# Designed miniproteins, single chains, continued (2): the designs that were tried, part 95

Each design is a single chain, and the fold is of that chain. pLDDT is the mean over its residues in the fold that is shown.

## One batch from the design tools (miniprotein)

Design m7507
Fold by ESMFold2-Fast:
Structure m7507 (fold): chain A 75 residues (1-75)
Amino acid sequence: MTEEEEKELAKLAEEAAEKYAEELAEKALKEGLSPEEVGKLLSPLIVQAYENKDYEKAAILSATGEKAMKLIAEK
């Protein structure tokens, strides 16, 4: 991966993560899930994305999870 590709991936991951994190946090709060439970649900999906060499999906899921867990913890 080139430096330019890494910058583009990071930007796309941040933009997507911000949108998905809000939705994920709202769903998690509705279902009564803790930040730890959200992390536990996302962890296998992140690992699977890395195994499939889908680094874009892995980056988005990781960033989304971190942002969503922070939103839930601010409750």
Scores: mean pLDDT 75

Design m7508
Fold by ESMFold2-Fast:
Structure m7508 (fold): chain A 96 residues (1-96)
Amino acid sequence: SLFLLVHVMAASAGVILAINALKKGKIEEAYKLVEDLIGTLDDLISRTTNPEVRSLLEQAKKILQDALKNKYSKEEMIKKLDEVDKLLREVSKLLL
């Protein structure tokens, strides 16, 4: 689905914005961006009929939820966001 691909690419951009906010010490802004990303991933999960895509999106969502819950350091949070970006790139490949 072209619709899913465009929105997954937008989600990837959101991950990069969150990483950039963390690097600038804007922790509250980064957490808000992560919460918004979880909402975006929920919408994408509800719209996909592909079980492989759904599984990868659910994994990405879980990493973001766990990151918010566990109060990771800036460095660990960036690492978790990089893991989410990799999962979203895998989703993009499946939608091409």
Scores: mean pLDDT 87

Design m7509
Fold by ESMFold2-Fast:
Structure m7509 (fold): chain A 55 residues (1-55)
Amino acid sequence: LPLEVKKQLLRSTAETLLSNFPEEEAYELVRELGKELDVPEEEVEEIFKEVKEEL
C-alpha cells in the first residue's frame, strides 16, 4: 500500500475510534494499527491530532 493510502486508513480509523472511545483508548488503537502498517509514529501522532482537532 502507498503511504498516502495508509495515512487515509489511519485517519478514517481515528475518526471512528474517537467517536466511540475515550481519547487515550482511541490513540492506543490507532498507534497499534500504525505500527502494523509500518507508518512512522510521528506521522501517526500528527494524523491523530489533526482528526481530534477537526472533531
Scores: mean pLDDT 81

Design m7510
Fold by ESMFold2-Fast:
Structure m7510 (fold): chain A 65 residues (1-65)
Amino acid sequence: MIDEKEVAEAMARMFMALGDLLASQGKLEEAIEMYRKAAELARKNGLEELAEEAERRIAELEASM
């Protein structure tokens, strides 16, 4: 019933949310790792917009380190 791509999108969004939580706690390295997982999963499943969003968050945090 749920497409594999839809499951991948939900999982990528969960990694994004976890990254946001870690970033809010000042755990920037861990947050970047979660966003990287989200971006990788999104790219693998053709979710370009979500991958770009994750990559933007990575760039923002890397600029802060």
Scores: mean pLDDT 83

Design m7511
Fold by ESMFold2-Fast:
Structure m7511 (fold): chain A 91 residues (1-91)
Amino acid sequence: SEIEERIEKLLKEMEELIKEIEELAKEAEKISEELGKKAKEALLEAEVLYGLGLIAVGVGKIANDPEFALEQLEKKLEEIKEIKKEVKELL
């Protein structure tokens, strides 16, 4: 279904953003311990948001409400994009 394809695409985009934040965090650590710590905290926040997104997908399946899952993933994806931007601005 179109909604299932969108959910899968959003999850893959979130995974890619987290990998990008991981690389930025490694760069931050090379600059200073303080920047590395801030970037690592941001990475953890992004990983928590991804986990909450996975929970929303599960809840949507149980409730037969895929629109709920889609809305939650879109919201969390935007939050992860903002986190990446903030980490990039630290460099």
Scores: mean pLDDT 89

Design m7512
Fold by ESMFold2-Fast:
Structure m7512 (fold): chain A 67 residues (1-67)
Amino acid sequence: SKREQAQEAAEKGAELMAKAAEESSGLPATGTGEALGDDKAKVTVKAGDAVGTHVTSAEDALKGVSA
C-alpha cells in the first residue's frame, strides 16, 4: 500500500513537472515517476532534448504533488 501510494505520487509529480515544462518552454514534455521504495521517489522529465532527473523522499514528492 505505501509503495503503491509512493509510485502513484511519483507518477503524478512527474506529470505535473512535465506540464510545467511544456507551459514554460512551449515544447512537448514527458514525465516518468518511479518509487525507489516507500521513502523515496525518482522523477524524470524530458522536454525536447533536455532531460532532468530528480530524486526526493516519498514525503517530499507527496507534498509537491499535493500542492
Scores: mean pLDDT 67

Design m7514
Fold by ESMFold2-Fast:
Structure m7514 (fold): chain A 108 residues (1-108)
Amino acid sequence: MVTITQSPTSVTAKEGETVTFTLTASEDVGNKVVWYKQQPGKEKELLIYLASKKAEGVPDRITASGSGTTYTLTIKDLKLEDTATYYFKVISKNPVTYSNGTTLTVTK
């Protein structure tokens, strides 16, 4: 069983700024890291799979990297539409683990 932490828990940033979310795991999770976006009233949107690969339709300003116990999601050139809760999911053998998420608010 892997203990995971996502930071920060909440962040407010302005349009055009860059924000980074960090995943820290108690053990090496390999490349089994998935990042997704959840907006109120909308379906979960897959952003990143296999720690660094972009899902279809994800803009170039969203990138992810990491290995071992530390993984990051970076959003550059923030837009108002980026306002959402961002989560990671670690696909281990059992159980699948979700983060508590980071709430991002983008302002003008």
Scores: mean pLDDT 78

Design m7515
Fold by ESMFold2-Fast:
Structure m7515 (fold): chain A 111 residues (1-111)
Amino acid sequence: AAKEAGEAAARGGEAAARGGLAAAKEAAKAGNRVATAKGAGAAAAGAGAAAMAEIAARKGNLEMAADAGRGAAAAGEAAEAAGREAGEEGRRAGEEGARAGREGAEAAEAA
């Protein structure tokens, strides 16, 4: 349960990080500095959530895995918001990150 929850949260965090990075790259191409910073922030948050999730999985800490899942979901939402300002590719990547983050949070809480 705790290992599976942590692994699900880690996948969500990684997906949110990829979404945020994609949004930042597209925003940078468009010269939108604010959206670039938001996407980079979402990527950092997603990476942090993933790292926490891995630690939770190794330690068998279900509560920490659930916290990491919630962090991944929040990072995914931030990536989606940044993506809306970053063009079609950034928007799509942000949406995928948000979905994966939510799935990770749900799986962590259900375990």
Scores: mean pLDDT 80

Design m7516
Fold by ESMFold2-Fast:
Structure m7516 (fold): chain A 60 residues (1-60)
Amino acid sequence: SPLDQLIAQLEASIAATREEIKKLREEYEKTGDPDLEFKLNVYEIVLGAEEFALEKIREK
C-alpha cells in the first residue's frame, strides 16, 4: 500500500538521521566546534519529528 511505502521510507530516513547524529557527535568530541553542536541540535529535532510522523502514520 502507499502507507507501507511511506513507512519504509520514513524508517530509512530515521536510520540515516541517527547515523548522521552519531558521526556529528564523534566529530564534535574531537573538535569542540560550536557549529557542530548547533547542527546536532537541529538533527535531534528532525529525528523527533520523523519518529512522531511514523507513530501518527502507524495509528491510521
Scores: mean pLDDT 86

Design m7517
Fold by ESMFold2-Fast:
Structure m7517 (fold): chain A 83 residues (1-83)
Amino acid sequence: ALQPLLEETKKLIEEAKKLYEEGKKEEAIKLLEEKKKEYEEKIELIKKAVEESKQWTKEAEKILEVLKKIIELLEKAIEELKK
């Protein structure tokens, strides 16, 4: 389940690059920034769920690690497009 999230992110980055190549730079950047915000909000929801349950699970750790990697990929793509 976690590997498909990374694959979806890579596909989204490729979509944004195509928009950029077609002269839609602002749309490409907005697409990546909106998705980054979505994943940042998801991380906060997971952290709140763990805090409320007082249960830190290995599954929650793995999900947060993958979401962090997704955000790093999105940040790098945004910076590259802003050059």
Scores: mean pLDDT 79

Design m7518
Fold by ESMFold2-Fast:
Structure m7518 (fold): chain A 67 residues (1-67)
Amino acid sequence: PTLRELTPEEQEKLKKAEEVAKIGQKIEKEGKKELLEKLKKFEEENAGKDKFEETYEKIKELVKEYE
């Protein structure tokens, strides 16, 4: 019932959203609250904007810095 034809844009957004969710879960498990707060702020500031790709890249960079 959840299987349907997705556009390339929809597929990319889903993949990136899933990746961000996994990153958030790992950060919570590791107890890195500061990084989690920064990620939440970035997501909130860019909610509903057409800059999902840019936001995703910034999130990846933040995670990289705090690893």
Scores: mean pLDDT 67

Design m7519
Fold by ESMFold2-Fast:
Structure m7519 (fold): chain A 94 residues (1-94)
Amino acid sequence: MSERELETEILLALARMLLSITMQEMSRDPSISEEDKEKVRELGERAIEALEKEDYDEAIKALEELAELLKELGYDESAKIAELLKERVEELKK
């Protein structure tokens, strides 16, 4: 259980970093609508909150939706990181 707690803390830190970096990049990108920027922030915050609560099903769903939106917006690297985080959260459910 301590190992699972440590992995959750690492994933939480990575999710916070992903959201921070992505939002910073988007803040300077005029090609992304303010509505889409808000949706990215909301999905990222939802994933972070779910990880804090150890609600892995909600975290997986939020990360999946975040990855899909980031791909649509052309943020392929951020989308790939979100997908990898989702896969790691799925492993924690085992």
Scores: mean pLDDT 85

Design m7520
Fold by ESMFold2-Fast:
Structure m7520 (fold): chain A 100 residues (1-100)
Amino acid sequence: RAKYLLGVAQGYLKKGDYDNAIRALEMANEALGGEPDALLLRNLGDAYYKQGDLEKAAYYYEKAIDLNPENKIALENLSEVYEQQGKYEKAEEYKKKAEE
């Protein structure tokens, strides 16, 4: 079930096991049948960011924010990803949104 797999993925993220975290998150996404989930998308962003895949991290954080524009964690992390990509103006924009 999606909720169980999300819990498993969060456990892997906390332990730094990003490969197993991504696998569990992808299984959770399949279990949702294509229904968008902001927490799932944010966790995918977190896992890819920790693996150094900045493009996928930004993609999933942007999708999480599209569903929940007030998601402070996703806004903060997307700002950091943009900063790592050298997109400083966007990084500042999203950092300010996270502080609101």
Scores: mean pLDDT 80

Design m7521
Fold by ESMFold2-Fast:
Structure m7521 (fold): chain A 65 residues (1-65)
Amino acid sequence: SELAGEAMVRVQERLRAEGLTVRPDKVEEFRRIVQEAAAQADTPEEASDRALRRLKEEGLVVGRP
């Protein structure tokens, strides 16, 4: 999905700005969460907000090395 692709880029940019990254062992879970958020959202912004919230709540992000 084009919306899911845009949401993924936005999530990665926002994590980078906060000094965070997705756990390397959780990349598949990250992709699933973004796709689920995109399916429930009308815009890439809404999808990225939903995905970022879930990633942080589920502990799938860590500080960048």
Scores: mean pLDDT 83

Design m7522
Fold by ESMFold2-Fast:
Structure m7522 (fold): chain A 55 residues (1-55)
Amino acid sequence: SRIEKLKKLIKENEEEIKRLKEYESDDPTLQLLFEAVIGSSELLIERLEKKIKEL
């Protein structure tokens, strides 16, 4: 099912965000990159949730 595939992708992105948020780093560049990736992933989840509502 298309909806099942989208839900799986949302779950995978949520797990990755959690993983990145739990990672402690002394590297300010790596921290900035993680913040950018988390932000992008959160926007992707929002778009995927909106797409599910359209189906």
Scores: mean pLDDT 82

Design m7523
Fold by ESMFold2-Fast:
Structure m7523 (fold): chain A 63 residues (1-63)
Amino acid sequence: SLDELLEEHLLGLAEKLGIAEAEKLGEVLSVEVEKIDDETYRVKAKTTKGELEKEYTKEEILA
């Protein structure tokens, strides 16, 4: 369905945003993306220089 495709797309975009932020710290070793609710996605990334945890709203992801 369109809702399923949108959710998949938003998860992928949130992951890309989180990886881009994590790469500013160091080399990305692992990444996790979690849908918290319809408006909020959480990215956790482990890098060679430390860990990053960021939450993105649907509005921020689509900006």
Scores: mean pLDDT 83

Design m7524
Fold by ESMFold2-Fast:
Order: sequence, then C-alpha cells, then structure tokens
Structure m7524 (fold): chain A 59 residues (1-59)
Amino acid sequence: MSKEELEREVEAAMLVMQASIAKRFGDKEAAKRVLEETKRRFPEDEELIAYMEELLKEA
C-alpha cells in the first residue's frame, strides 16, 4: 500500500465516523454535508457512496 492509498483510506474512515456521529445525534444538516463531502472526495468509490447513502438515509 502506498502512502497516498493509506491516507485516502484514513480519510474515508474519518468520513464514515463523522457520518455515524451525525446519525447518532440526529443532525440531518451534518449528515447531508458528510454525504456531499464523500461524493466530492470519492466520486469513483461507488461502494463507499452507496454505504454512506444507506447509513444516512434515515438521519
């Protein structure tokens, strides 16, 4: 794994954590921002985007 790949994985994990926190506290605005940020930073990662949309659809 390259340094760039590791940093990208860490960033994705941080976004998932932020999404989980937003969902836990019912912060729909934060959830929306995290989802849009995920789509912006990882537009090619369809699995991550789908996972985040599923996680946050009820936020």
Scores: mean pLDDT 77

Design m7525
Fold by ESMFold2-Fast:
Structure m7525 (fold): chain A 55 residues (1-55)
Amino acid sequence: GPEEELAKLEEGLAKARAALEAARKNGDVSTQRVAEAELERLERQLAEARRRLAE
């Protein structure tokens, strides 16, 4: 359901943030870019899912 969708998106955000921090520590610019793009995508999806639940 919608709550499960939100939980999955929040889990994805946590994993993407962890990946970004790891990449920053390792100086892996390519992985940093991928993790940043993934974070932006997931944040947009989470905002959209929250709006749908509010209606």
Scores: mean pLDDT 82

Design m7526
Fold by ESMFold2-Fast:
Parts: structure tokens; C-alpha cells; sequence
Structure m7526 (fold): chain A 68 residues (1-68)
């Protein structure tokens, strides 16, 4: 649902910010991840393809974990 996708995006953005602070991630990298989450959310809301949007968010989460 739209609500679930928005909550997932909000959670992931907050998670990126917390990890960036904890692991002293470069601000440019934190901003890049936040922008990618916002772009995925926008695309999901515009297309209505919430499954594809969630899969992209999961991929981004895995990318973030590898950068730690």
C-alpha cells in the first residue's frame, strides 16, 4: 500500500541518518542514499508499482550495509 511504502521510506531515511552519525559516514554519501530513497518513493507513488519500489529499497538497504 501507499502508506506502507511511505513508512518504509521514512524508516530507511532515518536509518541512513543514524548509521551516518554512528559510523562517521561522509555527508555526501548520506545525502546520496537519502536522495535515492526519495527517488524510489516518488517512482513507486507515480507508477503504483509498490512491489518494485520495495525491492529497490531492499537493494539500497543491502548496498548501505556493504558501505559500513
Amino acid sequence: SKEELELEAKFLINYVKKLGEKYNMPQERVDEYIKKVEEILKEGLETGDFVAAREKMAELFRELQKDL
Scores: mean pLDDT 84

Design m7527
Fold by ESMFold2-Fast:
Structure m7527 (fold): chain A 86 residues (1-86)
Amino acid sequence: SKEEALKALEELKEFIKKAIEEIKKLPESEEKKEALEKLEELLKQAEETIKYIESLEEFPYSEEVLKQIEGARKLVEELVEKAKKA
């Protein structure tokens, strides 16, 4: 449902924000810089997607959005891990 997709995107947005805050506390490295840049871009994409879906009366593609969110969550976890290992 549209509501399910919006809830999942808001949860993704909070997940990304927490990841950014965690990485910002790490020592400076190129991996940290790259991870922050990619996470900020993912956050922007999540915010833009939320605004787009909210503008629609009906959204039949909630299943596809949920699948994309799973991929984004995995990418966030990989970026955090790489930054921590630097």
Scores: mean pLDDT 83

Design m7528
Fold by ESMFold2-Fast:
Structure m7528 (fold): chain A 100 residues (1-100)
Amino acid sequence: SQNDDFRALANRTIQLGNQTSDLANQVIRRAVQRGDDDSRRQGIRLQSQSMRVITDVQQTVNDTFVNGRQTPQQGTDRVQQLTTQSQQIQSQTQRLLSSI
């Protein structure tokens, strides 16, 4: 169902965000060891962006199913957008980690 698909997508996006945050921490640690201040700053930014996606997904779930501030369709559209954003952040984080 749309509700089941929504919840599954939201949960997967939160897990992706947590995994990306861990990768960003690896970027930060390696950048510090190498004296690469630019990569350190970018790693911090990517970690913050990843954590914000998690918060936005959680808020979208609450607004859709807990407080009724938006429709299930609006919630689904927002989580799909956040999923795409999370995937882009992960790809950027993986590329950065590979470069240092």
Scores: mean pLDDT 89

Design m7529
Fold by ESMFold2-Fast:
Structure m7529 (fold): chain A 75 residues (1-75)
Amino acid sequence: MAPRVRHIELRDPDRPASTQFGEALLRAVEAVERGEVDEAIGTGTGGDGGTGRFRLRRRDGELSGDAETDVSRPR
C-alpha cells in the first residue's frame, strides 16, 4: 500500500523562511505522531530569500526526521 504523504508549501512573502519552517515542522511532527500521515514533507521560501526543507516519517513506532535550512547573506 502506498504511504500517505502530506506536502506543506511555505510561501508567505511577509515572513522569514525560518519562522514558517519551524511552525510547519511542529505541525508535521504532530500529524505523523497521531498516525494521520506516514510521511510529511515541507519546502518553502520566505520573503527574506531563505529556504527550508524537512521530511518526517514514522515506521514501526519510531519517529525519524531530517531538516535543512539555507539562508542567503547580502554582500
Scores: mean pLDDT 68

Design m7530
Fold by ESMFold2-Fast:
Structure m7530 (fold): chain A 102 residues (1-102)
Amino acid sequence: MELRLTGEIRVGADGVVTGTLWDQDGNQLLAAEVRAAAPTTEAVLGAVGRVMDALVATLRRVWEEARRNGTTIGGEIRFRVENPALPAAYRGATLHLGRAEF
């Protein structure tokens, strides 16, 4: 059986960075929210890094559980950058989760 994950990292124009991760059955696996300390590129990237740390920790847990159960993982995490403090190069990215059989 395949576990399909859908996620979003949103970098809001207000400096709020949110990270969400859902499975195909509608279970929320992650809901992270961090406000940037200042409306600067460095502070916004710091908030993104904290949300990414939470995402990586959640993905590691889910991956390890899937590996024990012989489940493949697939899906995608989309990046939405609405904050002008981040360069255009950080916008429109999508991370595709690979599949692994165990």
Scores: mean pLDDT 77

Design m7531
Fold by ESMFold2-Fast:
Structure m7531 (fold): chain A 94 residues (1-94)
Amino acid sequence: SAEEYLEEADRAAREAGEALRAGDAEAAAEHFRRAVEHLEKAFELSEDKELVLEALRRLLGELRLAAEAFPESAALAEALRYAEEVLERMEKEL
């Protein structure tokens, strides 16, 4: 269900935050990517697409701060690009 994917996205975002606090940019990028993938699935299933867009915009804000903190992390830069592409696609479907 959309609710289960939103819960999984929130869990992945928390895991990304924990990895960042530990200085593990690669683990953080993997968790951020999983959060975005769960939000993509939530968007497909949700009757409230704007709610999912708001969740993705919040996640993108966190991911931008992470990429700024670890500017040499290719993994975080790739995760950020992926999240931005997903947001653009979702906005076009509204």
Scores: mean pLDDT 89

Design m7532
Fold by ESMFold2-Fast:
Structure m7532 (fold): chain A 56 residues (1-56)
Amino acid sequence: SGIEDSIKRSEEGREPATKALRETLEEEGPDEEGRLKASSRATKAGVEAIKESEEK
């Protein structure tokens, strides 16, 4: 059931990533530069949240 654990891990990263995406777009704006920054920050937030959930 490693698939189940992978799904849960992805879910924990998804909410922080979505929040970072939304907040960055609100701060930087929805232009091309803002969208690139939002994507980068969302990815980082998601990865960090997954790492933190694994550290327990």
Scores: mean pLDDT 73

Design m7533
Fold by ESMFold2-Fast:
Structure m7533 (fold): chain A 75 residues (1-75)
Amino acid sequence: VAELLREAARAAEAGDGEAARRLLEEAAELAAKDPGAGAEVAAAARHARRLVEQGDLEAAARAARGVADWVEAGG
């Protein structure tokens, strides 16, 4: 999940909103399968996807990196 979130952040930073949106959806679906913090991670990834849909790629990249860092720290 963290790697998909970092890939999404890189896509958003490169201006590739379609790739960022797809990667964030994949991250959200994988996170939702985790019985731990998965629901919170999935919700955060879907929030970042909405930022991409609104055209705010900088906010989406920051959100995706923040979620990835949080996942790596154990939630």
Scores: mean pLDDT 78

Design m7535
Fold by ESMFold2-Fast:
Structure m7535 (fold): chain A 60 residues (1-60)
Amino acid sequence: MVKVSDDPVDLGQSASLEAIKYLEEGNYEKAAEALEEGASHTKNETAKEGLLKGAEEVKK
């Protein structure tokens, strides 16, 4: 690739990093929300489902 920009990948990873940050702060609600928001930006069904499952696990 002459461009290494993969917006779907970047959006998913950014959401995961934000969620980890909130998890370290003990804010599970915001961590789950960050994952859910990342899922809404993802057009890939598999990636979306993975992010949503992560959000559900964080809420437990």
Scores: mean pLDDT 68

Design m7536
Fold by ESMFold2-Fast:
Structure m7536 (fold): chain A 62 residues (1-62)
Amino acid sequence: GAAEEEARKKARELAEEKGKLLLEAYPDGTAELEELEDGSVKLVVKTKEGTFELFVDHRYFL
């Protein structure tokens, strides 16, 4: 439904913003954004300092 679509959009937008901030701190890094089967968004940022993983549950925005 529309509420679930908006929640997924908000989750993606938050993950993208967090990824951008991490890449500003670690400019040698790469960011990968993945939508999971349950609608959650996984952000993986790989840098020389290590790998950062963030999960944004779209249900938080429902």
Scores: mean pLDDT 78

Design m7537
Fold by ESMFold2-Fast:
Structure m7537 (fold): chain A 74 residues (1-74)
Amino acid sequence: DAKLQGEILLSMVRMVLGIAEAVSEDEEVLEKIREKAREAEREVKALTEQGKFEEAKEKVKELLRFVDELLEKE
């Protein structure tokens, strides 16, 4: 189910943002994460609408790497 795969990937983006907001009180760090999450959600939506689920999955992985690196630097 292509729609379900897209919904799962979008849910993962939202979950990453929710976890970051739950564990960090640094508003500058959170704003950077929110901006990257919005970008990832937009790209994942576009890719899943095109049936490019592997590319959409890579966008979720890029968001996870960004959050990990940003939290390590701050």
Scores: mean pLDDT 80

Design m7538
Fold by ESMFold2-Fast:
Structure m7538 (fold): chain A 83 residues (1-83)
Amino acid sequence: SIEEEIEKLKKKIKELEEKIKKLEKRIEELEKEIKELKKDTSKEGVLKYIATTLRLIGDEFEIELYKEKIKKLKKKIEELKEK
């Protein structure tokens, strides 16, 4: 039924929102790590800084992808409600 399809989409949105929260928490931890790594001028510190910054950028991009998926799922729910 349409009601069952809407419930499944709502559950998927909730799962994506939970994934975003986990990524946001990791970004906060990565930002703290980057701040400490900026104080380390060794070759090891510089390479770790670059790797950690790339991870942060990747996580920010993944959040954007999940937000776009949520937006599409919300539009699909609205379309199903209009039928």
Scores: mean pLDDT 87

Design m7539
Fold by ESMFold2-Fast:
Structure m7539 (fold): chain A 75 residues (1-75)
Amino acid sequence: EVERALADPAAQLAAAEALARRALEAARAGRYEEAVRLYEEAVRLAALGAGLPEEEAEALAERARAVVAAALAAA
């Protein structure tokens, strides 16, 4: 059968939550580059867990990265 990481929405959502927590910890520590990367991955996995197509999940992750990068540049 399909790998659990691809076929199991609960596993994808759990991974997204773990990455989101790590992104927040990195941001609090001032590691913004790491935080952006982790948040991008979290958004991608959350979108996949929500049943979105892989290409759409990738597009959302790229948009999330751009938004966070712009917010950091504006600060």
Scores: mean pLDDT 75

Design m7540
Fold by ESMFold2-Fast:
Structure m7540 (fold): chain A 60 residues (1-60)
Amino acid sequence: MTPEQLRAVAEMLEAAGFTEEAERIRKAVDEGNLSEAQRIAFEALADPEKADAVAAVANG
């Protein structure tokens, strides 16, 4: 994923109420640790509850 895509995922997670995951992704991206940011994003999206919440924010 690009840094821009990772920041977009973080923004959607924050809007869905998952501010800690969003902050961790942004911090990793800002530190240049894209592999860690991607891991956090994929772990969050692998959680059905978080994935559904993010999808709801993206569509509504």
Scores: mean pLDDT 80

Design m7541
Fold by ESMFold2-Fast:
Structure m7541 (fold): chain A 67 residues (1-67)
Amino acid sequence: MEKAERTIEVAREAAEKTSDEALRERLLEQIRRLEEAIKNNAPEEEIQKLMDELQRATLEALAATAA
């Protein structure tokens, strides 16, 4: 699942670059949920939903970090 792994990597970088500890914790939690879903062989539709939610949170963090 290269797409899911890429989403996780981008989210991790956003979490590492953010100075907001609470936001970092939330991003790491969402990453954990996605990883757990993949490990538990969740349906692809559920994995895609989790990726979409993580991408939205990541986008907000990246926008704040890049500015």
Scores: mean pLDDT 77

Design m7542
Fold by ESMFold2-Fast:
Structure m7542 (fold): chain A 56 residues (1-56)
Amino acid sequence: HMEEAERRLARVIKEDYDELKKQGLSEEQALNKIAEDYGLTKEEVKRLLERYEAEQ
């Protein structure tokens, strides 16, 4: 179960990720851009997205 602050961060990241994908970015491009913008690693972004999706 995700902590509330982590869940809120994951939701914002998920929304940004979906918007980048809608703009035509690949999964790798979207993950890299989110990682750079949020100061996270690509692997951390991927884990947050997977955990958020699993809790929906």
Scores: mean pLDDT 81

Design m7543
Fold by ESMFold2-Fast:
Structure m7543 (fold): chain A 68 residues (1-68)
Amino acid sequence: MPSEAELELAVLELGVAAAVASAVSAGKLSKEEAQKIFDETLAQIRARVAAGDFEGARAIVKELMKEL
């Protein structure tokens, strides 16, 4: 079974995927722009989770959802 940190990361990754997919569907982003934002945002989230900063990781997802 994945750890609690791995489950939290999976939920955050799903949130980013949903946000960028929604923006592509709405015509706000190209698939290429969405992939770049997804990869860059996941790298930031993973760095925060690795540092034990789950609040910082959640804040990254919140800010992305506001900007899209």
Scores: mean pLDDT 81

